Designed miniproteins, single chains, continued (3). Designs and how they scored, part 104

Each design is a single chain, and the fold is of that chain. pLDDT is the mean over its residues in the fold that is shown.

## One batch from the design tools (miniprotein)

Design m11615
Fold by ESMFold2-Fast:
Structure m11615 (fold): chain A 116 residues (1-116)
Amino acid sequence: MVTQSPASVTVAEGGSATLTGKASGEGKIGAAAWVQTGGASNGLVIASISGSGKKKGYHPRVAGRATISQDAEKNTVYLHLNDLTLDDTGVYTVLVYLEGSALLQFGEGTTLTVTA
């Protein structure tokens, strides 16, 4: 299971937010991705991390504004978004692949609201 925090956050336009996903169970995070499941980037992979943090990818909508990182000891993945726009409003779900158990796990989602 992947636990996401916060459950919801509201930030003014131009601000920043950090979204957290923590995997529980057997295995280490081999890969993870943050997907917007509601909002202007609905169904798009916003950011990805793999290869023990060595390979990172970002969608053009957030390139230069997003940072994905991983804490291997805590089996936790983070998405930090800077210079937020109204189009960043949505639900963000983390997908995590655990190498030791060969399981793909999904988080429950974090709702980000950006206000004008």
Scores: mean pLDDT 81

Design m11616
Fold by ESMFold2-Fast:
Structure m11616 (fold): chain A 77 residues (1-77)
Amino acid sequence: DEMARRLAEALGISVGTARRLVRRVIEEGGVTPEPGETVEQLRERALAAIGEVARRLLGEENARKIVEIFREHDARL
């Protein structure tokens, strides 16, 4: 739950709320891999979709924070 913890800190919400938010954003922002698509291309499309869902739910500023946290998480892998 590193993602939920970082979101809770960044947004000033509870870890439980952040965990539900992560789940919802991933479920609504999910993308299907396209034939011939690279992992990096899929990642960028997924981050864009996640950003759009977050923007609708929490607004532009919080969406930027969420996308940054997701990007940082991927960079560690």
Scores: mean pLDDT 72

Design m11617
Fold by ESMFold2-Fast:
Structure m11617 (fold): chain A 96 residues (1-96)
Amino acid sequence: MLSEEELESIKKAFKLLDLNEDGVITREEIFTHLESSGLDPNNPEDLAKFFSQITGRQLTPEQVLEILNKKEKFTLEEFIEAVKEVIEKHKPPPLT
Protein backbone atom coordinates (compact mmCIF):
# COMPACT_ATOMS: atom_id res chain seq x y z
CA MET A 1 0.00 0.00 0.00
CA LEU A 2 1.07 3.60 -0.53
CA SER A 3 2.39 5.42 2.56
CA GLU A 4 0.86 8.72 3.71
CA GLU A 5 4.02 10.49 2.45
CA GLU A 6 3.60 8.94 -1.03
CA LEU A 7 -0.11 9.86 -1.05
CA GLU A 8 0.77 13.49 -0.18
CA SER A 9 3.34 13.57 -3.02
CA ILE A 10 0.73 12.26 -5.48
CA LYS A 11 -1.85 14.82 -4.25
CA LYS A 12 0.66 17.66 -4.72
CA ALA A 13 1.52 16.37 -8.20
CA PHE A 14 -2.18 16.18 -9.10
CA LYS A 15 -2.73 19.81 -8.03
CA LEU A 16 0.30 20.88 -10.10
CA LEU A 17 -1.06 19.08 -13.20
CA ASP A 18 -4.65 20.35 -12.72
CA LEU A 19 -4.22 23.58 -14.70
CA ASN A 20 -7.97 24.29 -14.88
CA GLU A 21 -8.56 23.56 -11.15
CA ASP A 22 -11.61 21.47 -12.12
CA GLY A 23 -10.49 18.46 -10.04
CA VAL A 24 -9.58 16.43 -13.15
CA ILE A 25 -6.30 16.01 -15.01
CA THR A 26 -6.19 15.14 -18.71
CA ARG A 27 -3.47 13.51 -20.82
CA GLU A 28 -3.12 16.89 -22.60
CA GLU A 29 -2.37 18.71 -19.30
CA ILE A 30 0.19 16.02 -18.38
CA PHE A 31 1.89 16.37 -21.80
CA THR A 32 1.93 20.19 -21.46
CA HIS A 33 3.79 19.96 -18.13
CA LEU A 34 6.18 17.34 -19.52
CA GLU A 35 7.03 19.57 -22.50
CA SER A 36 7.54 22.54 -20.14
CA SER A 37 10.15 20.40 -18.33
CA GLY A 38 12.07 19.86 -21.60
CA LEU A 39 10.87 16.26 -21.98
CA ASP A 40 9.26 14.52 -24.98
CA PRO A 41 5.68 13.26 -24.34
CA ASN A 42 6.15 10.74 -27.20
CA ASN A 43 9.18 9.16 -25.46
CA PRO A 44 8.19 6.50 -22.86
CA GLU A 45 11.48 6.99 -20.95
CA ASP A 46 10.80 10.74 -20.60
CA LEU A 47 7.25 9.98 -19.43
CA ALA A 48 8.71 7.64 -16.79
CA LYS A 49 11.21 10.31 -15.63
CA PHE A 50 8.43 12.91 -15.35
CA PHE A 51 6.08 10.62 -13.38
CA SER A 52 8.94 9.49 -11.12
CA GLN A 53 9.68 13.16 -10.32
CA ILE A 54 6.06 14.12 -9.56
CA THR A 55 5.16 10.97 -7.54
CA GLY A 56 8.48 10.63 -5.68
CA ARG A 57 8.70 6.98 -6.86
CA GLN A 58 10.86 5.31 -9.50
CA LEU A 59 8.39 4.20 -12.19
CA THR A 60 9.26 2.31 -15.38
CA PRO A 61 8.08 3.39 -18.86
CA GLU A 62 5.79 0.33 -18.89
CA GLN A 63 4.15 1.31 -15.57
CA VAL A 64 3.57 4.91 -16.70
CA LEU A 65 2.09 3.84 -20.06
CA GLU A 66 -0.23 1.43 -18.20
CA ILE A 67 -1.46 4.33 -16.01
CA LEU A 68 -1.98 6.65 -19.02
CA ASN A 69 -3.73 3.94 -21.06
CA LYS A 70 -6.33 3.32 -18.31
CA LYS A 71 -8.19 6.63 -18.87
CA GLU A 72 -8.06 9.90 -20.80
CA LYS A 73 -9.04 11.84 -17.65
CA PHE A 74 -8.34 11.21 -13.96
CA THR A 75 -9.94 12.54 -10.81
CA LEU A 76 -7.61 12.62 -7.78
CA GLU A 77 -9.10 9.33 -6.51
CA GLU A 78 -8.79 7.62 -9.92
CA PHE A 79 -5.18 8.82 -10.27
CA ILE A 80 -4.28 7.44 -6.81
CA GLU A 81 -5.99 4.10 -7.64
CA ALA A 82 -4.16 3.83 -10.99
CA VAL A 83 -0.77 4.42 -9.32
CA LYS A 84 -1.58 1.92 -6.51
CA GLU A 85 -2.72 -0.76 -8.98
CA VAL A 86 0.41 -0.48 -11.13
CA ILE A 87 2.74 -0.55 -8.09
CA GLU A 88 0.97 -3.58 -6.57
CA LYS A 89 0.93 -5.42 -9.91
CA HIS A 90 4.69 -4.96 -10.41
CA LYS A 91 5.96 -5.38 -6.84
CA PRO A 92 8.74 -7.95 -6.32
CA PRO A 93 8.01 -11.36 -4.73
CA PRO A 94 8.78 -11.78 -1.01
CA LEU A 95 12.39 -12.53 -0.09
CA THR A 96 13.08 -16.24 0.46
Scores: mean pLDDT 73

Design m11618
Fold by ESMFold2-Fast:
Structure m11618 (fold): chain A 69 residues (1-69)
Amino acid sequence: MEEELKELLEKAGVALATGREDLARKYIEEAKRKFGKELTEKVAEEMAERMRRSGQEDLAERLLKLVKE
């Protein structure tokens, strides 16, 4: 369950990194639909923290902004 959610958010992150914001929005929308907004936001915050630790601060910020919509 949570692992599938992380995979969807990872795909959204990759889409953002390659300039495909529309695709990233689709993955985030799927995550919210399957797992709910609250859980998706919580997992996205944890992923953003890990992204920042690996030097991907911009990507982390973009992901969180899209998820919080």
Scores: mean pLDDT 81

Design m11619
Fold by ESMFold2-Fast:
Structure m11619 (fold): chain A 80 residues (1-80)
Amino acid sequence: SKEERLEELMKRALELLKKNKDKFPNLVENMEKLIKNRDFLSLEELADAILYVANFLAENVPELKEEAEEIKKEAEEILK
């Protein structure tokens, strides 16, 4: 389903973010809390969280820009 595909992308985005946990510990914690409460998230809220993390990584972590842009593109494709 679209929800399962977005959940997998959110997990992938969080794994990329965790590689920079020392730089962004509060963001990692907030995203982990979102995933713990995933059953209360709509499809739209899941997509918004993924796009937020992907955009953040693309802007703030140059070495992850390509992977972040790929996650963003996949999320946009799932929503079509």
Scores: mean pLDDT 80

Design m11620
Fold by ESMFold2-Fast:
Structure m11620 (fold): chain A 60 residues (1-60)
Amino acid sequence: QKDEDRIKAEKILREAQARLDAGEDPETVRAWADEKAKDLSPEMQELVRRAVDELIARKA
């Protein structure tokens, strides 16, 4: 449910940040996060997508 979706979204964002910090390709990280988030609610999918884009922008 919503709380579980939020916990999953937070885990995806934490792993995405770690992957970007490790030098993973930003496009690969974005695609990975989208796949992991596809089972979440539409609101959480949008939140994850925006947050990953912000993480990538901060690394640029």
Scores: mean pLDDT 79

Design m11621
Fold by ESMFold2-Fast:
Parts: C-alpha cells; structure tokens; sequence
Structure m11621 (fold): chain A 65 residues (1-65)
C-alpha cells in the first residue's frame, strides 16, 4: 500500500544514512539503492538490510554501484 511504501522508503533512507548508501527511491514496485562503498562489510550489511526491507514490503530490489 502507499502508506507501507512511504514507511519502507523512510526506513531505507535511514539505513542508507547509517551505512553510507545513496539515491534511495521506490518506483514502480522496486526499491533502488546505490551502494558505492569501499568497506566490503558495510556494503554487504547495507545490501542485506535493503533486501530484508524490500522483501517485507513485497518490493523488488535493484542495487547499483
């Protein structure tokens, strides 16, 4: 639903802020994030967090570098 999508976007933006992700957006049922991080552990943690958020919200996930 639009309300759940807005909540998911807010949570995804917070996760990106914490781990250093960029360009977080939801368009056409897909969660987008850019993960251009030198720290491999932080990169994997952010990607895993985004995957869990997308899965819980019924969204597809697209990750860019």
Amino acid sequence: SPIEEDATLGMARIAAWVYGGKDVRIEGGTLYVTVDLEDEEKRRALEETMRKLAEAAGLELRVFE
Scores: mean pLDDT 80

Design m11622
Fold by ESMFold2-Fast:
Structure m11622 (fold): chain A 80 residues (1-80)
Amino acid sequence: ARAEADALIEAARRLARDVLSRTLDPAQMRAALGRIHALMSRAAALLMASPSPADHERARALEEEFTRWTKEVYERMKKL
């Protein structure tokens, strides 16, 4: 479970970096944001299912990180 969550987090962060480093059209940005959301939501669910308070804290941090990425992508789309 933790290893699966870690892999999903890494995939989401890699995708977010790729999206923000490229010139993408708004449709591509929206599609990528949807994929990031799906990966982060799955990772957060796995972490919240853990009995560890540290994993719950990680899930909360992911929610905050995703909110930040969403805002950055949205601001980039506004400037296109």
Scores: mean pLDDT 78

Design m11623
Fold by ESMFold2-Fast:
Structure m11623 (fold): chain A 62 residues (1-62)
Amino acid sequence: VTPEQLVALAKRLLDRAVERGVITPEEAEEQLKIWQQAADSLTPEQRRAVAAHLERELARAD
């Protein structure tokens, strides 16, 4: 899993949270920047584990 793929998954979850009214679009934008920085600092194994978790959360959000 690349850092870009991890950030794309995080963005989809954040977009759903905005649609549900859980967070504001501004909060989602700030969280996405944090995810971009974090994704670059993670090992490939950590990125895969986090991506699998985010994919499970996206499946539950549908």
Scores: mean pLDDT 78

Design m11624
Fold by ESMFold2-Fast:
Structure m11624 (fold): chain A 83 residues (1-83)
Amino acid sequence: SMEDIFDRVLENHRKYLDDSKIEELEKAIQTILNIKDLTIDERGLFLEELHVRAFKNEPLPLTKEEIYEAIEERKQKLKEAKG
């Protein structure tokens, strides 16, 4: 399930991230799991953006609005890369 994928992502990151960033990651995952209107592709884009931001120690998207913005940012980056 999608929940199993997010749980695996969280477990894999625990070794490399501090407790504060893990707490942010858990909150971001809980928020996206409560958003039912996202496609599988959009959830995948969110995981990619979440991974990049977490490893750069950047603030993670914690609200529904921030998650939608993160997905749109990732879509835009992919469009620019297809030049």
Scores: mean pLDDT 77

Design m11625
Fold by ESMFold2-Fast:
Structure m11625 (fold): chain A 98 residues (1-98)
Amino acid sequence: VAPSDEQEQRLAELIKELEPEFLRLLKELREYVEKVKKGELSEEIKEIIEETLAELRRLDARADAAAGAGDIEAAAEEYRRRVRVLRETIEKIKELEK
């Protein structure tokens, strides 16, 4: 089923609501990626970052597939999962840095 303009607007509003947290967490992850490139982090943290980047790519692919199929609600859920995955990863890295 093709998404309605209202469904597309609801998805855009959800993205806008989640965007500040998503961008903050993405910035924190990018800072950790730069530390990995400099050899400043443990192999365990490096593996967590690599696994997280792979998971984010899978979530993006699922969101794109859902949106392409007109399933805006499924696309929205994958977007929420991206924020959750980033949040959990950043907290795990902080715990391991102790």
Scores: mean pLDDT 79

Design m11626
Fold by ESMFold2-Fast:
Structure m11626 (fold): chain A 87 residues (1-87)
Amino acid sequence: MVEEVREKLRRELEEIRRRLAENPTPELRLALEQAEAALAAMAEDPRRLVLPRFTVEQDGATYTRSLDAELLDGEAVWYEREETVTV
């Protein structure tokens, strides 16, 4: 389902943007551009799964956030993973 895949990815991007509003960095902006490109690509072919990965800094802490996707019977299910990484 194209709509569900797009909605999930869009919601994840909105969460990232919310976090970036507090701590914007060049690396995170690049990651967002890559994720937006993935969303556009999925609009053309929902079968294509793109897994953006990026690092988020918050309150002096750094953690890695990634989006994974699994295709189930023509549907892609997105889920977010958080991994804490010290710089």
Scores: mean pLDDT 56

Design m11627
Fold by ESMFold2-Fast:
Structure m11627 (fold): chain A 67 residues (1-67)
Amino acid sequence: SDEEKARKFAERLGEELGKLLEEHYGEKAEVTVEEVDGKTYVVTAKTSEKEVVVRFPRSLVLAMLRR
């Protein structure tokens, strides 16, 4: 389903952010992906030196996937 594709997109974004932080800071990144209010994805990737938080609406991801 489109919802599953959107969730997988958020998960892949988290993996890529975690990988970039691990490559740059040389330590394991903690990655979390959550859905807030049923409409917003929040992807967090964190090391001891840096935290990156990306928020995006599910509807935007669905629109992007249809292009």
Scores: mean pLDDT 80

Design m11628
Fold by ESMFold2-Fast:
Structure m11628 (fold): chain A 76 residues (1-76)
Amino acid sequence: GSHMIVADFLVEVDESVMSEEELVAQLKTIPGVLEARVVAPGYVHVRVAAETQEELDAIFAQIRALPGVRFVRRLT
């Protein structure tokens, strides 16, 4: 069977644009986001699952497009 790709991302929050809590709520609306939580002041950990690399890239692009996001990096 096809296996899902699971990826963990660290998101830096622009607190001048939105709160950490508002960003967590918005992240949870993105299809494929399994988990989003504040891990340190100004930082949110996001776990994503996708069936293809193209779907993972699309989810990454959606996360980066959110107004409260300064940067996103893949953790593993």
Scores: mean pLDDT 84

Design m11629
Fold by ESMFold2-Fast:
Formats: sequence, structure tokens, C-alpha cells
Structure m11629 (fold): chain A 85 residues (1-85)
Amino acid sequence: MEEVIEAESAAEAAELGIAFLREEGHGEDAVITTYPDRAEVRIEVPATGKVLTIRLPSAEDAERAALAIYTRVTVGAVRRAAPAP
């Protein structure tokens, strides 16, 4: 199942992402992808098939949120999508 939420700040997005990973219980296998051109962070949990997409006010906030998540919790992979032309 895919869920889409909006966050007002990198800090709010990080707390939401960490809460999602804790609830799923498989954070170490999770994949975090940052989409700077869309100001989005996508968190995928392969073990459960669940995906959380967090929309942020700016590309910088999205990158800061992803950094805050993976520095506080161990995840399987961290990715950054290329900007769309």
C-alpha cells in the first residue's frame, strides 16, 4: 500500500519517516529515495510492500529530511533521483 503525506519542514518529515519505519519493524531493509525536483522523500519497506511518500516545501528540505532519517536509523539503501530535464 502506498501513502502520501505532506510535511511543513525537514524535521517533521524525519519524525514521520522514522515513525513509519518503527511501525513496520523492517527499517534495516528499507530503501529511502530523495526526489529533489519534486521535493519528495519516498520510503519503501520491501518486506511488507508498504511505501510512504513525504512531500516537503523545498528540495533542500527533502534532502535534509532523508539525511536526518538515515543518520538516526539503520536502513538498507539510500538513493537520490536525478533531476528531471
Scores: mean pLDDT 79

Design m11630
Fold by ESMFold2-Fast:
Structure m11630 (fold): chain A 77 residues (1-77)
Amino acid sequence: YKPDEKLKEVLKKVLNKDEMTPGEIYQALVDLLAKEGLIDPETGLVDVRNTPLGEILGKDRVTLSELFELIEKKIKK
């Protein structure tokens, strides 16, 4: 169980490839987090404890909106 490695792979593709659409990256990230059981499908809350994303945001839990805002800032260029 290493959700941070999977998140790093997705973020690395975002940072190193501008060929993918934000929607494709968001979908892949959501799928990875859901597989790890980190997303509540009704509330959209993501448990980012012990992940690099939690360290970046300084939070144990974030909404999908906050997560997408972070990713969008990295791929907006």
Scores: mean pLDDT 61

Design m11631
Fold by ESMFold2-Fast:
Structure m11631 (fold): chain A 75 residues (1-75)
Amino acid sequence: DQVQQQLKQLQIQAIDKAIDAAKKGMDAESVKKLLEALLAGDDETAEKYLKEGKGPSDQKTIDELQQQKQKLQQQ
């Protein structure tokens, strides 16, 4: 369970960063790509999407990310 616990913490941190980006107005597609890059440990790709900063994100994207975080916390 040590590897699972470490992975869970990294995933929660990645989701929190994606939620913060969405709240700051990053669009849904960029938020999803940012989350994927963060989960893969691809910091260079994550930085690219953070710099794109396009348009206001929909509340639905934030809700989906919060649900993913809750599911990880249950596991």
Scores: mean pLDDT 74

Design m11632
Fold by ESMFold2-Fast:
Structure m11632 (fold): chain A 57 residues (1-57)
Amino acid sequence: SMLSRLGEAARFGIEMAKQGKSLEEIRRALEEQGYSDEEVEAGVLAAEMVLIEERLK
C-alpha cells in the first residue's frame, strides 16, 4: 500500500541518518532505490527529525 511504502522510505531515511549520511545523500539513495517523490520527501523529513533530535541531546 502507499502508506506501507511511505513507512519503508521513512525507516530507510532514519537508518541512513543514524549512519551519518547527509540529507542530500539520503535523498539520492531513496531516488536510486526507486521511491516516488512523495516517498523520498517522507524519508528525508524523517531523517531531518532524527538529526534535529540528536542536536537537542
Scores: mean pLDDT 82

Design m11633
Fold by ESMFold2-Fast:
Structure m11633 (fold): chain A 92 residues (1-92)
Amino acid sequence: SLEDFELELAKRVTEVVVEVTERLLAGEVSREEAIEELIRRTQEIIRELGKKYNLPEEVVEEMIKGSEEIAPLMLDAALANPEKLRALTEFM
């Protein structure tokens, strides 16, 4: 179902955001490298789940384009709330 797709996408993208943000905070990657990795991994997840849930190719491509625009915003939101990021990691 679309609801199952959205839930699995949210879980997998959150895991990537947490991991990438923690590496950025540890000084292991630059902000530019973090954004690039977040985009790459999110696009891979979208394509994988799009195939799994049999979504139209046009919908998958629109989501991929959207991920490029929102990835910097997701990273900045995670950086603004490090305590919330730690809490999320404990429940994953």
Scores: mean pLDDT 81

Design m11634
Fold by ESMFold2-Fast:
Structure m11634 (fold): chain A 110 residues (1-110)
Amino acid sequence: SSKLEEMLEKLKKALELLKEGIELVKKNAPWEKVYEVLDKFQEELQEALELAIEAGDEKTVKIILELQKKILELLIEIENSTDREKRLKLLEEMAELVKKAIEEIEKIIA
């Protein structure tokens, strides 16, 4: 399915954006720039969800919704933390969640 392939491309783009955000934190960039990247990351996740809904794949929709919920919880923890090292670990945890979601979806769509 072309829509499911586009959805995977959006999730892979989201993972690349998280890696960019992690790199910015490691380089001690202003958090304003990190939040700009995280906003784009959330946009790519939302577009992936919309493509999954359009494709009518209930299993993929559920995986992306669970991913978005966990990501929002981690983003709240990032916003509530002043510790750069803790924020970095939370971003790395987000990247691992996106990676696992991609792997799970790839197994479903073959």
Scores: mean pLDDT 89

Design m11635
Fold by ESMFold2-Fast:
Order: sequence, then C-alpha cells, then structure tokens
Structure m11635 (fold): chain A 67 residues (1-67)
Amino acid sequence: GAEREAMSRAAGALVEAAKKIEEEEGPITGEEVRQVGPGEGEAIVTTPSGTFRVTVDAAGNVKVEKI
C-alpha cells in the first residue's frame, strides 16, 4: 500500500544519504536507524570524521547534521 511505498522511499533516501556521507567523510563504522513516522526516518552514522544525524521527512527532504 501507500504506507509501504512511503517507508521504502524513506529507507532508500537514508541509504543514499549514508552512501554519500561514506564517500565524503570515510567509511561508516557505526549506524543506528529509527523510523520516526510514516515515510519519515532517522539514522545516526559514525565515521572517522565524526558522528552525523540524517533525517528524512514525509515530503522526502533529507537533512544531514554533524553531532
């Protein structure tokens, strides 16, 4: 259904954002993934350059923050 498609899209966006972080910041050494809402997700990724929070909202907007 539409909910499954939204969840799949959010998961794909998180994977693509993590891949880009790995390409720019070095290999990901730790990852925590959490679903926040329908079509929304959050991942905390650890790299040699630091720890980053990646969020995807229901509209498909991706935000990456160094924490």
Scores: mean pLDDT 71

Design m11636
Fold by ESMFold2-Fast:
Structure m11636 (fold): chain A 85 residues (1-85)
Amino acid sequence: MIEEEVKEAKEEARRGAEEVARLVVAGELEKAQAKEEELVKKMKEKIEELIKAGDEEGAKEILRAAVEAARSRAEEVEAALAAAE
């Protein structure tokens, strides 16, 4: 069911973002980058599948969740860079 796939994808985005944030805080930047890249690829694949299936609303929800996760990550990186200067 498409609704369940959207829910799973949103939860994966949330968990992935939390893991990336923990890795950044721990100073494991290579692992953080690899995890972020995997997450982005998975979300893109899910969005494309939903668009092909005709579930544009579900695709928008996943995209929104992915954008929010990326924004939170970017803000954390910006804060770390500011603290280093």
Scores: mean pLDDT 72

Design m11637
Fold by ESMFold2-Fast:
Structure m11637 (fold): chain A 68 residues (1-68)
Amino acid sequence: SLDEEVELAFAAMLLAIGKRLYKQGKKEDAIEVFEEAIEILRRVLDRYGSPEAEQLLKEAEKFLEELK
């Protein structure tokens, strides 16, 4: 659905932003952005069972663990 596609695209964009912030050493900003992406991805996975959301969620959670 359009809602699934839009939320997934937004979460993917946030993940890319979080990775950029991480590379810049902006740890606190990166954590905030990754946590937002994780919330969206969990919602998409719960509502739609999206395999792409599952993969992006796993990636985002891995980065977040490295930052903690």
Scores: mean pLDDT 86

Design m11638
Fold by ESMFold2-Fast:
Structure m11638 (fold): chain A 89 residues (1-89)
Amino acid sequence: KKAEEAKKLFEEALKHAEEVLKEVEEKDPELGPLFRQGVQGYIGVAYNKALAEYASKSPDERLANAYLAAAKAALEATEQVRAAVEAHL
C-alpha cells in the first residue's frame, strides 16, 4: 500500500518533469538532452541511495522510501532546470 501510494507520487513528479524537459528540448535541441540526462541521473541516485538506506526494512517500506526520494529528486531537479531556463543562462 505505501509503495503504491509513493509510486503514484513519483509518477506525478515524472509527468511534471517531462512537461518542463519537453519545453526545454523544443527551445534548445542541443542543450535539452543534457538537462534530461542530468534530471534522470539525479533521480536515479536518490532512488538507489534510499534503497540502500532502507535495506533492512520491509520490501513495501523500502520501495515506498525509494519512490518518495525519487519523487522529491524529480521535483527538485525540475525546479533547478526551470530556474536555469528562466535566468536565460
Scores: mean pLDDT 83

Design m11639
Fold by ESMFold2-Fast:
Structure m11639 (fold): chain A 64 residues (1-64)
Amino acid sequence: EEELEKIRNEMLELQKRYDTLKAQIDAAEAAGDQQQVEELRKTYDRIKKEIQELADKYNELRKA
């Protein structure tokens, strides 16, 4: 259960960063910083994959 709690906390932290990145992308677009937008979107996609992988691990551990 300690391991499940750790995974849940990691997912919540990543979700917070994911939501924050949306706002940062909007701000970078408003500033006309296309290079920053591109970099932030790449990070956004990486975090999305990380959350998905953690969710899959969490579900696997919970199935028993």
Scores: mean pLDDT 81

Design m11640
Fold by ESMFold2-Fast:
Structure m11640 (fold): chain A 62 residues (1-62)
Amino acid sequence: GDRATRTGGATGLRAVEEGLAAGLSPEEVAKMAADAMRASGTEGEAKDAEDARRLALEQLNA
C-alpha cells in the first residue's frame, strides 16, 4: 500500500544518504539502498531502488 511504498522509498533514500556520507562508491550505495529496501519488506519496489541508485549517481556527479 501507499504507506509501505512510502516507507520503502524513505528507507532507500536513507541508505543512499548514509552511503554517500560514508564515502562509498555509487555502486556500493546502490546495493546498500536495494538491500535496505528489501530488508524493510517492501514488495515490488524495484523502481524505488532504481530511483535511489539514479539519485546517488546524480549527486556524486554534481
Scores: mean pLDDT 62

Design m11641
Fold by ESMFold2-Fast:
Structure m11641 (fold): chain A 92 residues (1-92)
Amino acid sequence: AEAARRAALLAEAAALAAEAQASPSRDEQLTLAAELALLGVEAHPDLSPEQLEQMLKELEAALREAEAAGAERAVEALRRAIEYVREKKAEL
């Protein structure tokens, strides 16, 4: 069950990444990037503290871009992703 669940999460993450790259909307791209980060952490519970820190830096950069653009949906999604990744890093 666990291996099948992980495979499904990775497939969903790959689909979201492709959708983000194809999207003409930067707000949608940033929102999908936040969702991809959450799925990535769930699919890879063995991520190192260094990998989580790199993910946080990327999400924080995306959040600054979303805030500057007034992309409220993306800002909310990115803040949730950042909080989740920070909580996971704190558990290590």
Scores: mean pLDDT 75

Design m11642
Fold by ESMFold2-Fast:
Structure m11642 (fold): chain A 90 residues (1-90)
Amino acid sequence: SLESLLKDFAAGKISSETVVEKLAELFGVSKELAEFLFQPRGKTPLEQMRDMARQLNRANAGSDVPDVDVENLTPSKLAAFIEGLTKDMP
């Protein structure tokens, strides 16, 4: 699941590149476009997840899905937010 992937990322078991590839699959975009859009530039996995969450909140502007809390972010919260965004996409 996406939650398990993000938990493994937070634990340092997988790279940010693997997470970006999974996000590319979920949003139906190229890996290169996903890397450009999500820009995980933090020094730790948690900071990189926060960077991804900020970009997703910007992309989510004007939708009915509420923005994720970046400051209190957990892998479970980020996974639920991404699943909410992708569930309503045609």
Scores: mean pLDDT 73

Design m11643
Fold by ESMFold2-Fast:
Structure m11643 (fold): chain A 58 residues (1-58)
Amino acid sequence: KELLINQLTQIPGVDEELAKAIVEHLGDDVVNLTKEKLLKIPGVGEELAEQILKAQDS
């Protein structure tokens, strides 16, 4: 779980608090991210969701 948080914080615009929230809401689903799942997380807007998806798509 700590490794997933570290990976998420490498994404521009994702701080440690937001990375923890993403992991808590998605758990193991973080490996199959969708914009819909990301937008359900408090603090994640469209711009940040797109940044996270870009990092996972590479």
Scores: mean pLDDT 71

Design m11644
Fold by ESMFold2-Fast:
Structure m11644 (fold): chain A 79 residues (1-79)
Amino acid sequence: SKEELEKFLLEVEKALLGLMFSLSEEERQALAAQFRALSAEVEKMLAAGVPAEEIIKRFKERLSALLPELDVDAVLAKA
């Protein structure tokens, strides 16, 4: 559902904020820009009528590629 997608995005944002605490300012800015781009893509897919389950799957795959050190499955479990 849309609510599940919103919870997933919120948990991803929380995880990224936690990770950013250990990054340099330049790395944090780059990560924030990448997250904004992914969020814009998610919003575009939602507007196009793509099911929330497929959007979550694609976002998970993109996030795993960008942040291989992040346990995306643990983040998803919290959503």
Scores: mean pLDDT 70

Design m11645
Fold by ESMFold2-Fast:
Structure m11645 (fold): chain A 86 residues (1-86)
Amino acid sequence: MKEEIEKGLEEFRKEIPSMSEEELKRALKAAILGAATFPELRELALELAELLAKATGLEEEAEEKLKAATEKAEEGDLEGALEAVK
């Protein structure tokens, strides 16, 4: 599981240069949610989220969404975490 998710994150990183702006924004949302909900992969997901946020110009928004999603995930509220990154 962890190894499989890590490979997925690396594949996303490889695809970043060929992604459209819309695809980058969706990937950023997924990276933020991943960082919030998977503590063991948080560092890798945060690196990916930072890279994607720079590519889209949404660094400040990404930081706020990450904070909100992490708070909800820590409470066990996965639905709230999903809503926070919306």
Scores: mean pLDDT 72

Design m11646
Fold by ESMFold2-Fast:
Structure m11646 (fold): chain A 60 residues (1-60)
Amino acid sequence: DREAVLQEMLDAGLITPATAEEMLRLGVPAATLRELRRLHERDPIAAGERMGDLLAERRA
């Protein structure tokens, strides 16, 4: 589930392999990953900003 969504995001060029590994390590839920993927289809800039905020929050 989570791995499949991350692979879709990688294939779409939304994230790098390093970011995908970090998201798995930080335990980002599959539902959140699907939300980011859908947001990217509508607004790639907003998706990038939300992803950055999410990773910063989870790293803290």
Scores: mean pLDDT 79

Design m11647
Fold by ESMFold2-Fast:
Structure m11647 (fold): chain A 100 residues (1-100)
Amino acid sequence: MELTEEERKELEQKIRDYLLKNPRLLAFFQAHFAPDNTPEQTAEIAARLFLKLLEDNPELREKAKKVTSDEEIAEVVRDFLREMAKRLPVLQPEIDAALA
């Protein structure tokens, strides 16, 4: 079942805020997905990529709906990076470094 528009906006905001507080992860997304963008623009691009990935993964979507803390957001982000590594194996070493 899809995220409501309000749940989607709330989750997008939480992911953006989390990424802006995590400079290593933000640098990873800037280098690979948003090279000429500001930190704020990079965080928005990354949050939108995560939301799109949730559309294809019902288990992560249900987990994401229940997040209330930065630690829970971090866990959801780690799960997204693991799914990204499965789809883009060439990025596995850089994803492992970003998760360390």
Scores: mean pLDDT 74

Design m11648
Fold by ESMFold2-Fast:
Structure m11648 (fold): chain A 83 residues (1-83)
Amino acid sequence: SQGGLELLKSFTDPLNEVQKTIDDIKKNNANVSQEALDLFQQALQYFQESIRLLGTGKSGHQAMELYRKGLKLFEEGKKLAEK
């Protein structure tokens, strides 16, 4: 359905953002704490699992919970990376 495609895009946008953040840190040898990197990697895993669950065509409730968890971890990682 069209609503399903819009929902998938909403999930893929944050996944692409966190992946780019991790890649930019590694490529530029940025002085970022291991704790911040671990949070970004955890956020990436939650976003990937959310998209996988949405792709199964089953209830989106579990996917949405993982997505919210990923957003929280990504925000926490960004706060640590700014120090």
Scores: mean pLDDT 79

Design m11649
Fold by ESMFold2-Fast:
Structure m11649 (fold): chain A 80 residues (1-80)
Amino acid sequence: SSMDELIKRAAEAVLELVFKLVDRGEYEKAWKLAERAAELLERARKEKWSKEEFLKGLRELMEELGVPEADIKRVIEKIE
C-alpha cells in the first residue's frame, strides 16, 4: 500500500540519519532518534495516520531532539 511504501522510505531515511549521528559521535541523539522514531512509525501504522500527520510528527520529533535543520530537510525530502 501507499502507506507501507511511506513507512519503508521513512525507516530507511531515519536509519541513514542514525548512522550519520553515530559517525559524528552523537551517540545519545542517535539512540533517542532510533527509539522514538521506531515508536512513531508503529503508532502511525496502528492509528492510520495520514502522510501529512506522519511527516509533521517526524519533523517535530527531530526538532525536539536537536537534529540540525539540514539533516531534517534531507530526511523529509527522501520520504516525500
Scores: mean pLDDT 85

Design m11650
Fold by ESMFold2-Fast:
Structure m11650 (fold): chain A 65 residues (1-65)
Amino acid sequence: SLGETYHNVMRAIADDKSLEELAKVLGLPVDSTPEELAKKAKEIGKQLGVDQSVIDEVGKAIKEI
C-alpha cells in the first residue's frame, strides 16, 4: 500500500539507507536522482494526507543523502 511505502521510506531514512535502497522502496530505477526520489516521496505523502512540514522534512532528508 502507499502507506506501507511511505512508512518504509521514513524507516530507510532513519536507518541511513543508500539512495539505491530508497529507489527500491519507492519503486523507482536504482539510478534515480535524489530529486526524483524526493518528488516521488512528496507525491505519496500528499496522497496520504501527511502534514506538509513532515513532507518537507522527508524531501530534504532524501536530498541530503
Scores: mean pLDDT 83

